Designed miniproteins, single chains, continued (5). Designs and how they scored, part 72

Each design is a single chain, and the fold is of that chain. pLDDT is the mean over its residues in the fold that is shown.

## One batch from the design tools (miniprotein)

Design m18651
Fold by ESMFold2-Fast:
Structure m18651 (fold): chain A 75 residues (1-75)
Amino acid sequence: MTEERLRELRERYRRLGEELEAALAAGDYERAEALTREIGELLLEAGRLQGASPEQLERMRAETEEAVAYLRALA
């Protein structure tokens, strides 16, 4: 059931976002990197369920990699 799965992903996204904000505020860039990767995977799953194109999914992956690289530069 796609709608129920999207609801579950949305709730997890909210929780992970709160954890990411806390990690960034604490200067815990290693944890922020791990959370950013997890959020990226969740967004890719949500995109697939909503019919995102291969090009859209690749853009989402690239955005996650860029965010991870930025956090690594801060650590």
Scores: mean pLDDT 83

Design m18652
Fold by ESMFold2-Fast:
Structure m18652 (fold): chain A 64 residues (1-64)
Amino acid sequence: RDAVIAALRARYAATTDPDERRAILSRIDYIRNPVWTDDQIRAAGYTVGREARDGGPPGVDATV
């Protein structure tokens, strides 16, 4: 896990795209604190694994 976080930090320093930087930081936060809901993951610019496979719609049901 530490090696993955270090690689993500190195990529963050090398990129100039603000959307990519935001995505990298959100990925690091998710790895360290996996308490994000599916909706929060999608709002941060990531797809939930199930949706990434079939392109399903964002959840916005009873969890809100």
Scores: mean pLDDT 60

Design m18653
Fold by ESMFold2-Fast:
Structure m18653 (fold): chain A 87 residues (1-87)
Amino acid sequence: SDALLARAQALADQLAPEARELFKRRLARAVAELMATKDALTPQEIAEAVLRAGEEAARELEERGDLEQARLVREYARTLAEYILSG
């Protein structure tokens, strides 16, 4: 859905650079762990990795006291996962 992609981009633009980088690092790790035992990932597996990365990034932001960035990264990950599964 173009609407889901537009919403994901708008949420990404609201994320601080540190929050974006944290999410990216967590997602790269989640994908690398899945690819260690698989040659290819399904859309469902990618969406689950995105949601896990968002939750892990949000928890780390909450531990640092950045509740608004934690909320935004969770919304971003959820929207991105919905977009991946809508294809």
Scores: mean pLDDT 87

Design m18654
Fold by ESMFold2-Fast:
Structure m18654 (fold): chain A 64 residues (1-64)
Amino acid sequence: AEEAARAAEEANLRNGAASYRAAADIARAAADALRAKGGSPEQIAAAEAAADAAEAQAAALEAA
């Protein structure tokens, strides 16, 4: 029972980290799309900052 609960909690942390990794990939793709369509440096920087933040969140969950 407690072993199963711990396994579920660990799986939730892994799923959370994977979701943040996916969000980082999407944000990087958005930055690339903004460059391709002539987006502002501010918009590109915002998308890159979002990717960096998502990677930091994933790393924190992976370290937990």
Scores: mean pLDDT 81

Design m18655
Fold by ESMFold2-Fast:
Structure m18655 (fold): chain A 131 residues (1-131)
Amino acid sequence: SLEEQIDSLPPLTAFQLRRLVEAIDSGDRTLILAALKSLPGDEPIPFEVFLALVGRLVQRFGVEETLKLLEEVLDSISELNKPYLYAVLSALYRLLGDEEKAEEYRKKALEAGASEEQIEEAERAVREAAA
């Protein structure tokens, strides 16, 4: 489970990610934004954990609102997590049919260091969460 994956991480990172899960489950937009902005910036969040958190946002709020939340925190996310965020934004825009924005964020993801496989994994994860 996502909770088991988080509990395997370093204690401070696990604490911050558990707070984000609680914020998502509360449905409180203000708490979610605060938790996203407080994500650890000293090391990247494991990509699979990042995708699971985005999947939880999509299941709770839908594709469009998840996209809005992630764009609002774009400047607050650490550079180490930017490749993952750009990959996810590309995937979310593709689901909404905005091919121009999807391609823009795909390019940003690759430039920031995301792999082609990570972009494909993000597309799969958000499609499955939206189903």
Scores: mean pLDDT 87

Design m18656
Fold by ESMFold2-Fast:
Structure m18656 (fold): chain A 95 residues (1-95)
Amino acid sequence: DEAEAVRDAALAAGYSPATARSFALGKEIGEVLRLIGDAIDYLLKNDFEKAKEYYKEALRLVVERFGRRQLTEEEIDELAEKNVKDGKEFIEKRK
C-alpha cells in the first residue's frame, strides 16, 4: 500500500509517528481532492461523461482507503451521477 509505504519511509527517516501518519493521510486526501478538482473542471466544460468518471474514481479511493464498508460499482455510479446532476443545476443557474 502506497500510504503505508509513505508512513513507513517517514518513520525510517526519523519523523514522529504523528507526522508520518499526517504525511500518509495528506497524500491520500490530496489524490481524492485532485480527482474532484478534475471532475469540477470537466463539469464547467460541459463534459459530463468525464466529470462522472472522475467523481467515480474519487469515490472508489475514498471507499477503498477510508470506508469501513465497500460500496458496489452500482452505488458508486449512482453517487457520481447525483454529483454531476447537482453540478449541472448549479452551472445552469449561473448561465
Scores: mean pLDDT 70

Design m18657
Fold by ESMFold2-Fast:
Structure m18657 (fold): chain A 111 residues (1-111)
Amino acid sequence: MEKKAEEYEELGKKYLEEGNNEKASDYYVKAGIYYLKAGKYEEAVEYFEKAIKLKPDNAMAWANLAAALLKQGKFEEAAEYRDKAVAIANETKSPRASLAVMYGAIAETAA
């Protein structure tokens, strides 16, 4: 059942109202991923952009934005945002961010 995207959107909004931009950004990324899997690429982009606005160093948001743009055929823009995701992941030393970048690369290879 596909209510997970809506559930993550509500959680993101709740954390945003609490002033927790870091968790709000993370939940918007999760919501965007479900929209991406559903083929709703425009909606996925909007959620990843919201996540980046709340936390510009969220490498997962940049990696998934690149994947969504790749699905829309925006290859040049997707490459730029992927490179930014890699740079942020290396800067933050985040294992989760590094996995997101690797996941994005696997998705590009599978496409």
Scores: mean pLDDT 76

Design m18658
Fold by ESMFold2-Fast:
Structure m18658 (fold): chain A 75 residues (1-75)
Amino acid sequence: GLLEEVRRVAEEAIRLARELGDEELAERLERKLREVERLVEEKGEENPEVQRELDITLGVFQLTLGVLELLKRKE
C-alpha cells in the first residue's frame, strides 16, 4: 500500500541523512513520517484525503532521498 511505500522511502532517506551527519534533517523526516502514520490511523488509508497526503509525502521523501544520494556521491 501507499503507507508501506512512504515508510520504505522515508526510512532510507532518514538513514542516509544520518550517514551524512544531518541529524536535524533525519529528525524532521521522522516527525513527518509519524504525522502521516497518525493520519492513516485516524482516518484510514482508503480515505481520499489521506491518499492525497500520502502521495504528496511520498514525492517529497523521494526528492529528499535523491538529493541526499547526490550529496553522498560528492563526499
Scores: mean pLDDT 85

Design m18659
Fold by ESMFold2-Fast:
Structure m18659 (fold): chain A 93 residues (1-93)
Amino acid sequence: DNLDQAIDLLRLGSLALEQEKYEEAIELYKKAIELAPNSKVAALSLYYLGKALFKLEKYEEAIEAYKKALELDPESELAKEAEELIKEAEEKL
């Protein structure tokens, strides 16, 4: 099931993010989004993708990822953090 594979990729991406392996985390999150688009897994993967992009100072890409996450899951507990990080990234541009 593509959703089960996407969940595994999300978990691996989060492990890479904890290890500050931002490029590896980005690749894993992008694969998770591709396998399960328009899912809560894709929304979570987009939030963490945005966070990894922000750490690499890719602010335009981080803003895009956070906005897509908010579009997919506006009621997420991560929504307020994403909105605050969008504003912070916009201030860096």
Scores: mean pLDDT 88

Design m18660
Fold by ESMFold2-Fast:
Structure m18660 (fold): chain A 99 residues (1-99)
Amino acid sequence: SEEEEKALIERIKKIVDNILKSLGVETPEFEIKSLDEAIEYIEKLADELLARARQSSGPEGLKLEIGAGFLYMVVGIERSIRRQKALEELRKALEELEK
């Protein structure tokens, strides 16, 4: 699972980098030690891009807004998966308490 988490973090980093590069946006350097830190970083980056879009006009603002949208999608997908895992763990804990 730790090796799978590291592989997911690297995949997420590549997706984020590809999205930003395709929009002509510089990818800021960041160190990520967990999937939680990766998702928090992506959400902060999406918020920053959206804030920049609101201060920009025309095509440049649109590119930043689209970039923020894609990053929010990545966060939403991960949060959905995490919620399902949390529910499964809660179910197992309740089963142990009922024994």
Scores: mean pLDDT 74

Design m18661
Fold by ESMFold2-Fast:
Formats: structure tokens, C-alpha cells, sequence
Structure m18661 (fold): chain A 76 residues (1-76)
């Protein structure tokens, strides 16, 4: 089952760790990423990134400089 995580943040850096190959979509641009930890830098306005993993865990950690943070998880 495919897991999709939508991360919305304002200001600062969010760390995203995926335990399997992932597909990331930001501003209509899609990239395939290997397992690992990636940094998402949110601007002063709310930015949204979508992370998709077929099998595996997605772990999200906002760093102390993040002002607003929201995560929506969906299984497809």
C-alpha cells in the first residue's frame, strides 16, 4: 500500500527521513530519491512538499527554527 505524506511548513527546516525509495513533489516538480534523510527548507510563506513511499516509514522532524508545521498522512 502506497503511503503519501503532505508536509506544510512556514519558516525554517524540516528533516524528512525515508526508509525506502521515495517520490517527492514540490511546486509541481517530481523527483525520485533513495532511502535517507532530506532537508526541506520552508520560506516565510507556507510551503508544501508531498512525499510518497510504496513500502517503508516516513519520519518528519521540524527543527527549532520552524514557526508553523502540519503533516497529513494518507494511504492509497
Amino acid sequence: MKKVLTITAEGGTVLVRVDGPATVTYNGITAKLPPGTFAFSAGKEKDTVTVEVENGRITVQPLSDVKKFEVKEEEL
Scores: mean pLDDT 78

Design m18662
Fold by ESMFold2-Fast:
Structure m18662 (fold): chain A 70 residues (1-70)
Amino acid sequence: LTEEVQKKIIEIGKKYGMELIGELVAERLSQAELSEKEAEEILKKFEEEAEELVKRNLTDLTKLMPEALG
């Protein structure tokens, strides 16, 4: 399970342009000898944070468009 969670974290990192961070989290997850529930919680939190980061960047970009136009 932990190895499966590591692979999913790496894939999420690649998907959201945070490959290096995903690899670092997966490596630390491997070293930490976490329980199944702890690993699943880290996976969920990482995906949520990745989605929010991308969403915030897109939102910030749209906020700049009116200023660029006038």
Scores: mean pLDDT 68

Design m18663
Fold by ESMFold2-Fast:
Structure m18663 (fold): chain A 94 residues (1-94)
Amino acid sequence: GPALLSPAQAAALRRVRSDPEAAAELNRLIFKIVDAAAAGDREEAERYKEELLRLVEETARRLGLSEEEREAARRAAELIAENAIAAGEEMAKM
């Protein structure tokens, strides 16, 4: 099953997703990661993961999250991207 977020990671990600433009772009990037991984394009999936991490960091800084909250948001984004890659790779086996 997918790895679970800690309460701090989940809270930090919810704060980032409270920005509607960031939430929409996060969802777009998650779908692109899944699609690339399902197509067997690991390099493209990793590029979208890097874009997702950058978006989360930029949004967290703009929203004024603390250093600890930004680290939690970054870890949450990494875990979500890894789960998206795993989901895409599993779909490719079907």
Scores: mean pLDDT 87

Design m18664
Fold by ESMFold2-Fast:
Structure m18664 (fold): chain A 79 residues (1-79)
Amino acid sequence: SRELLLRAIALALAAIGLIIEAERLDAPEEVKEKIIELAKKALELALKALKTPDEAEAEKLLKEAEKHLDEARALLASL
């Protein structure tokens, strides 16, 4: 699905952006590391979805990526 492809690319770019943002934060290293770890997991899942020919499997991977990215964003917003 072209829609799933575009979602995967958007999630991957968002995750990369969040990693860069977190690295530049004046925040405790432990919190920065947690944000970066969650964003890296989201990136990995999004990239896996890009390589997955099964639409149902890709959808599942993208939902998992979205959850990790949302958790990373929530942690960032708490700072």
Scores: mean pLDDT 87

Design m18665
Fold by ESMFold2-Fast:
Structure m18665 (fold): chain A 92 residues (1-92)
Amino acid sequence: MSLEEARELLKKGREAFEKGDYQKAVDYFEQAVKLSEELGEPLPEAYVELARAYMKLGDIDKAREALQKALEVDPNHPLVYEAIEELRKAEK
């Protein structure tokens, strides 16, 4: 297990997201989140990308939980605040 494996999972998740396969994107991003957590180096960007995929699936509560986790890891991460604004628009 390595942080490089988590980043490779993020890349695969982004490719699935770009193709509109949001469920597959969630599966990859959840694997990236879990692996980074198991390594003791949680990646804020993994939670952000997971939240965006959940928003596309309409899983708004799961998206909110993922962004909350990202803020716990890095409270000043700019991408988290961008995703929070995206979530507010998805709730309208």
Scores: mean pLDDT 83

Design m18666
Fold by ESMFold2-Fast:
Structure m18666 (fold): chain A 70 residues (1-70)
Amino acid sequence: DVEEELIERFQKELGLSEEAARNVVLGIRDLAGPDASDEEIKELADRVIKATKASLPPAQEGLAASRAAA
């Protein structure tokens, strides 16, 4: 199941909770469309993970960024 595989990957790669990872995966599926292949969904997920990692600091300092934005 591509959905479960991607949920696990988002949890592993980005440290998301299962619910957060599921919401992201559902968003990717909606963006790709209902007829999208498993390969297309995986490619979109890979690009999202790479873009997110490129914008994140090496340490999990997202809490500091969120507090600065508030």
Scores: mean pLDDT 71

Design m18667
Fold by ESMFold2-Fast:
Order: sequence, then structure tokens, then C-alpha cells
Structure m18667 (fold): chain A 59 residues (1-59)
Amino acid sequence: MKDPEKAEKYRKEGEELLKQGKYDEAIEKYEEALKLDPDYLEADVNLGLTLIAKTVASM
């Protein structure tokens, strides 16, 4: 059962964590959003961007 309302909440929490540079915690929030709504394009894009940001930050 999809839960777009909870998925949106997790995406927003992920964005706040990303703003703080907490990449691993942000990734977890976006993964939770995608579990609740697997077709959530915005969460999928944000997950990809966060993975890139984490890689760059570790250089």
C-alpha cells in the first residue's frame, strides 16, 4: 500500500539533513520515502544527488 503523505514527510526530513551535511541520514530518509512510494521521482532524484554529494565530500 502506497503512502504518499508519509513519503513526502520523509523526503522533507532528508532535505533538511542534506542541508546539514548529514548525507548518510539523508540517504536513509529518501530510502524510507521510496519504500512508501516506489514511484516517487523527486525522492529518487534527491537520493541520487545525495550519493554524488557524499562521494564529492569524501574526496
Scores: mean pLDDT 82

Design m18668
Fold by ESMFold2-Fast:
Structure m18668 (fold): chain A 85 residues (1-85)
Amino acid sequence: SKEEAEKRYRQALFETNRAILKMIEAAKTDPEQAEKYLKEAVEASVKRLEAFNELYGREITPEQLEKIKKGIEKALKNFIEIVKS
């Protein structure tokens, strides 16, 4: 339902923000935790996109979703390296 999609979108948005903040905090001191939170941020970002697409009647192919997921992962990995420098 629309209400369930809105709830999933909001939960995924909060999860993404939390994971990114924890990733940043761990970046200089705990590389294993930083990688864990990076993965959590990617997963939450994908869930947010899926809920957004459901809410607005957008279609995305599995191949397009995988490319987006890969792009998010690369961007976050680059961000960790910037934070570490």
Scores: mean pLDDT 84

Design m18669
Fold by ESMFold2-Fast:
Structure m18669 (fold): chain A 88 residues (1-88)
Amino acid sequence: MAREHLVRGQSAFNDGDYETAIEHFDEAARLGSDGVSAVALDLKGEALSKMGKNEEAAELYRKAAELYRRAGQDGVAERLEKKAEELE
């Protein structure tokens, strides 16, 4: 369920359909575990960044980083925190 939305969102993202990608990533974040939600919010941030919404993207990267820390993935969280700072 949640991972299916990640796959469909990533396909839409690769096609340049960022709005459809965001819809799928939102569903993945809603349905998934902290780890799946972290991935979904990271990918949603990338889609928003492609649309020029850098401040919104930075907020999602920070939120994804907190979920990655809960999932025990501190290295990924630090990388996303740096991405957020680079957009602001």
Scores: mean pLDDT 83

Design m18670
Fold by ESMFold2-Fast:
Structure m18670 (fold): chain A 62 residues (1-62)
Amino acid sequence: ADVLRQQADFLERQGKIYEEKGDYKKAAEYYEQASVFYNQAGDTERAEELKKKAEELKKKAE
């Protein structure tokens, strides 16, 4: 069942859209959600990558 990975991919795309718009706070929120779904889908490497990206974007928003 690829539903969790498809949801993660959707959330990651939303994060990219908000990042490109300069809305780093919203981008970080989407990347954090995507990270959770990638972890649930068993893609721990991608989840870790997006978690780190969300942390960097939070620093830019502050």
Scores: mean pLDDT 84

Design m18671
Fold by ESMFold2-Fast:
Structure m18671 (fold): chain A 94 residues (1-94)
Amino acid sequence: MSIEELVKELIEIFREIKARLTDPLLKAMVEHVIKELENLDLSNLEKMRFVVRKARAVVDILERRRDQLSPETQALVEKARELIDKIEELLDSL
């Protein structure tokens, strides 16, 4: 799977997470990352790494607040982490 395909899947997962969140601050953080991923220049490796690190930071916050999330939302957060790990592995191979 290409980085472009993984980024598109990550955007879809974050959109589903955002739809299931009730906390307006968490919704705002997820929305911000979605916008950065949507506007990501895939030719700019340093910008990609920066935005992917921001996505990881948001996933880390969501995991710390796991008790506030439904089991379905928790599964989506876990899927987002898996996609981020795959993107970072591919970026490190470049």
Scores: mean pLDDT 86

Design m18673
Fold by ESMFold2-Fast:
Structure m18673 (fold): chain A 99 residues (1-99)
Amino acid sequence: TEGGLAAAEAAGEGGRRAARAAAAGGSGVGAAAAGVGGAGAYAAGLIGARRGDARGAARAAAEAARGMARAAAAGGGEGGREGERAGEEGARRALEAGE
């Protein structure tokens, strides 16, 4: 259960960082999309943790975090690129935490 929670936390933090980066670059659409993706990643991690599937939770959270990274990148500019990196970092940490 703790692995799934750690994965959800890592993905959620990635989403928050992506949203902040996108907002800083003037990309309101990208920031909103990143925020939604981050919430989704967190929720996926919690569901997996509840089911006792830490690896499944980590993979679901990482996939959602990558989705938010793509959404941030679509917003464009420096904020979009920074949001993409933050979301991908969240995905990486989610997978590591799910081990």
Scores: mean pLDDT 66

Design m18674
Fold by ESMFold2-Fast:
Structure m18674 (fold): chain A 62 residues (1-62)
Amino acid sequence: SMEEKREKGEELIRQGLEAKRAGDNERAAELYRQAAKYYESVGTEEGKEQARKALLLANSLA
């Protein structure tokens, strides 16, 4: 469902933040990119905005 995809995206963002706090920028970027895919798959304008923000976070760590 769209809700399950949103929740998975949120969980991946949390995991990415934890990886970043641990100094694992490569892992954090990977998790943010995975979150972006889930947000994009929601198919809403809000989901697209969340996906763009997640990709921006990932790109800031590359």
Scores: mean pLDDT 86

Design m18675
Fold by ESMFold2-Fast:
Structure m18675 (fold): chain A 55 residues (1-55)
Amino acid sequence: MLEIKGVVVTAPTEEEARAKLEEELARLGAVSAHIFEPVELPDGRWKVGALAVVR
């Protein structure tokens, strides 16, 4: 059985935000994810979100 969960992370760089997102998806046991476009915030940090498919 699968469910969909939203995940959002922020980090000082796009690469760090992607790495944090990957760690959160792994922690959730995600079998797949749709990763949204990274967004640069006004303070220079990066936000990355995903919809994770979890068992």
Scores: mean pLDDT 81

Design m18676
Fold by ESMFold2-Fast:
Structure m18676 (fold): chain A 67 residues (1-67)
Amino acid sequence: SDEEIIRETAERLTSLGVPEDDAKKTAEAVVRLARAAGVDPRAMADAVIAETEKLGTFTVDSLLASM
């Protein structure tokens, strides 16, 4: 189950432009952190992906909107 969450999270991060190796390491870290904190790994993964999307959109869209 955790391995599935890691794979899904890494795939989603890769689709957002994160390099595959970094995406996998991030997904593994997210699941480990969630377990250590006693939170749902899927919920933590969803939050990390949402922040990654937000950061990417903020960087590109904020730059474009400032032009």
Scores: mean pLDDT 75

Design m18677
Fold by ESMFold2-Fast:
Formats: structure tokens, C-alpha cells, sequence
Structure m18677 (fold): chain A 67 residues (1-67)
């Protein structure tokens, strides 16, 4: 039961995380291109899907681009 519940949760999270991964990659590319408006739009979409603060998401993406 626990293993089946973990698998079902992973499948649901995997499916719901695919859009988040795509949006995150697009946000990174937008910041690398200097398109701050596009990056902010994508970060707001990620925030809406994940419930994470857009400011924290912005900082994480900027840290990744800067690294």
C-alpha cells in the first residue's frame, strides 16, 4: 500500500512537475537573453503552479544564471 501510494504520488508529481521544469528552463533562457519581462511572466506562472514565492523563485533562477 505505501509503495503503491508513493508511486501514485510520484506519477502525479512527475506529470505536474513537467510544466514547472519547462517554465524554469524558459525563465533561465529569458534572463540570459536580458528579457526581464518574459522571465517575470514565467516566474509568476511557476509560482501559481507551485505556491512558491515569486521573489524566491526569481532569486533561485538568477543564482543559477550567475553560476
Amino acid sequence: AAAAEAQAAADRHGASLTPVVKLTNEAIKALEAGDEERADELIEQISALTGVDPELLRQSVEAYVAA
Scores: mean pLDDT 71

Design m18678
Fold by ESMFold2-Fast:
Structure m18678 (fold): chain A 76 residues (1-76)
Amino acid sequence: ALKSPEQLFEEGKAYIEDLNNGEGDPDSIFVKLGQTIVDLKDLGQGDLARQLAEEALKAKNLPARWRDHFEKWKNE
């Protein structure tokens, strides 16, 4: 992969910040953030993936339809 786990984690945090600030399309942010969490898990970085899922669940403007996905990622 071209990106390190640390870079993926920083990108995930930036997507969560965009959600908190009401910037961008929430559905597009969900897709990108979800892919970042999956990529971190695939790299064996389950702790970083769980941290991003926990932060996403605390985010403002997270669509209710996506909440179950982040709850699952937090607990796996």
Scores: mean pLDDT 80

Design m18679
Fold by ESMFold2-Fast:
Structure m18679 (fold): chain A 94 residues (1-94)
Amino acid sequence: SAGARLRDELRRLVLEMVELYDQYLAGKLSLEEFKEGVERIIREIAELAGVPEEVARELLEKIHEALENQDLKTFSRVLGELERLAVERIEEAA
């Protein structure tokens, strides 16, 4: 179904974000490059799920703040919040 395909695409985008973060931790990406990549993925998730850009921006700001503070727990929590919000929006649209 269309909903199942959207959920699969969301999962892939979330995994891409995790890979991006792993590359950043390995020193393969600068903080600036990592932030740019995270912003792109968040925008793609927002567009895919129909999440308002304002909400996606607020979540991105929280993610960047957590990263600046080296707060992996908050980063993971906010990413999970975005994923849950996107899933909810996709299911409502299906």
Scores: mean pLDDT 77

Design m18680
Fold by ESMFold2-Fast:
Structure m18680 (fold): chain A 60 residues (1-60)
Amino acid sequence: MEKLAVATRDVPGAGRSVLALKKGDVVRILKEYEDGLAVAENLKTGEVGLVGMSDLEILP
């Protein structure tokens, strides 16, 4: 089963590296890193980028 999360706040994107989020956007977590960063896909926009896990709520 896919690891999904919901953005808890708006996050402005930064170039090609940081994923832009709007509060309530559902993301698919592709890879989680050691320091609480992840690579995720925003299912609303189709964009892939880095996110902070602290900006996300993991869905059950």
Scores: mean pLDDT 78

Design m18681
Fold by ESMFold2-Fast:
Structure m18681 (fold): chain A 55 residues (1-55)
Amino acid sequence: MSLEEAIAKAKEAAKLYLEGKEDEAAKLMRDAVKSLSDDQRQEAILAAVEVINSA
């Protein structure tokens, strides 16, 4: 999975969290970050946080 794809999935997971779909959000976030380095994982998480902060 590319970093761009991982960031897109992390943002979608953040939207699911905001909708109250916690289990679906957790599964999608896990899939997004499972193959990333620690630095790339931080980037994906920050992108998800930005979605939550902009809501």
Scores: mean pLDDT 79

Design m18682
Fold by ESMFold2-Fast:
Structure m18682 (fold): chain A 69 residues (1-69)
Amino acid sequence: GSSELKKEILKLIGEILRIIGEILDLEAEIKKLGDKDPEKVKELEKKIKELEEERRKLLEKMKELSEKL
């Protein structure tokens, strides 16, 4: 029923919020580093891109579930 779909959507929202939090933490670290460590900045940027892709996939799944409500 719609209650089960709602629970799955809420779980996905929780995962998306966790990923957004991780991205914000990494962006803050990049901002703190500035030009002091270009290699570490590149590593953090790579992690952000990986998290953005994970977030994109979860958003697509959430949209698909929302259309079934």
Scores: mean pLDDT 86

Design m18683
Fold by ESMFold2-Fast:
Structure m18683 (fold): chain A 69 residues (1-69)
Amino acid sequence: MSEEELARETAEALVEIMEAIADWLAKQGKYDEAAETYERAAQFAESQGLTDVAERLRKKAEEYRKKAE
């Protein structure tokens, strides 16, 4: 495993963890915190070249931001 491969796998794992945390916050009704966590996860995913994942997470961030008012 190269450092590049390890970095990609680590980035994917971190995004999954952040998404899980955001999903949990949303289930608790903490929509502002969930939206912020999805947005941070999306920015990190984009910085790591995970563009499709970043787009999906941004959509979730926008949805929960609207619910938070």
Scores: mean pLDDT 82

Design m18684
Fold by ESMFold2-Fast:
Structure m18684 (fold): chain A 73 residues (1-73)
Amino acid sequence: MKKEEEVKKLIKKSEEYLKKGDLKKASEYLAKAIELVGDLSGTDPESAKRLEPKIVKAKEELKKAGGTVEIPR
């Protein structure tokens, strides 16, 4: 399985928890997705670049709901 697919999976889980109002779980899954995108940027920067707008969108939705996420780097 490509790391890109794993990142998409984590973003979807974050969105599902956001929809449920579980900001803690949403931020945890989004943080995992961000970490994997960081790893992916070293191996497959094109895929990382493609995933960046999805990450940004998820961060914006979390922020609108009153949550925050700490970005490792």
Scores: mean pLDDT 76

Design m18685
Fold by ESMFold2-Fast:
Structure m18685 (fold): chain A 60 residues (1-60)
Amino acid sequence: SLKELEEKLAELHREGGEIYKQALAALKAGDKETAAKLMEKYEEILKEAVKVMREYLALK
């Protein structure tokens, strides 16, 4: 279970990093609407990561 939580955190970190990069690229290109939608997705990934991290800490 701890290993599965660690793997999920690693996946969320990777997915979040890619979304954040895309949001910055969209913002640099002047596409504020796409940047805003990508940042909403980034917020949801951060919420899930915090939830998983709290579960991990409760087991350690």
Scores: mean pLDDT 86

Design m18686
Fold by ESMFold2-Fast:
Structure m18686 (fold): chain A 97 residues (1-97)
Amino acid sequence: MSKEQLELQVRAAMVAIRAAVLKLTAERLLKKTENEEAKELLEKAIELAEEAIRLAAEADEAAERGDLERAEELIERAEELAKKAEELIEKAEEIEK
């Protein structure tokens, strides 16, 4: 395995962990909220986090096969989805105040 392949696999693993934490956070908040708008934002955050986990897994597989360009594209997409999930969680928390 090249250093570049290893770095991409590490990045994919880090995004997967971040997305998993965001999903868990959104699920915990969803159980506590009675606000319908907050519920909708949290449900969407869970969907985006799940997609980010899936893309991170695909990126790891692509990097392992030596498809570095595809791995990078999948990681970038997963990072964007994780960021969007985090923003939706923050917005849901603001509604509860």
Scores: mean pLDDT 88

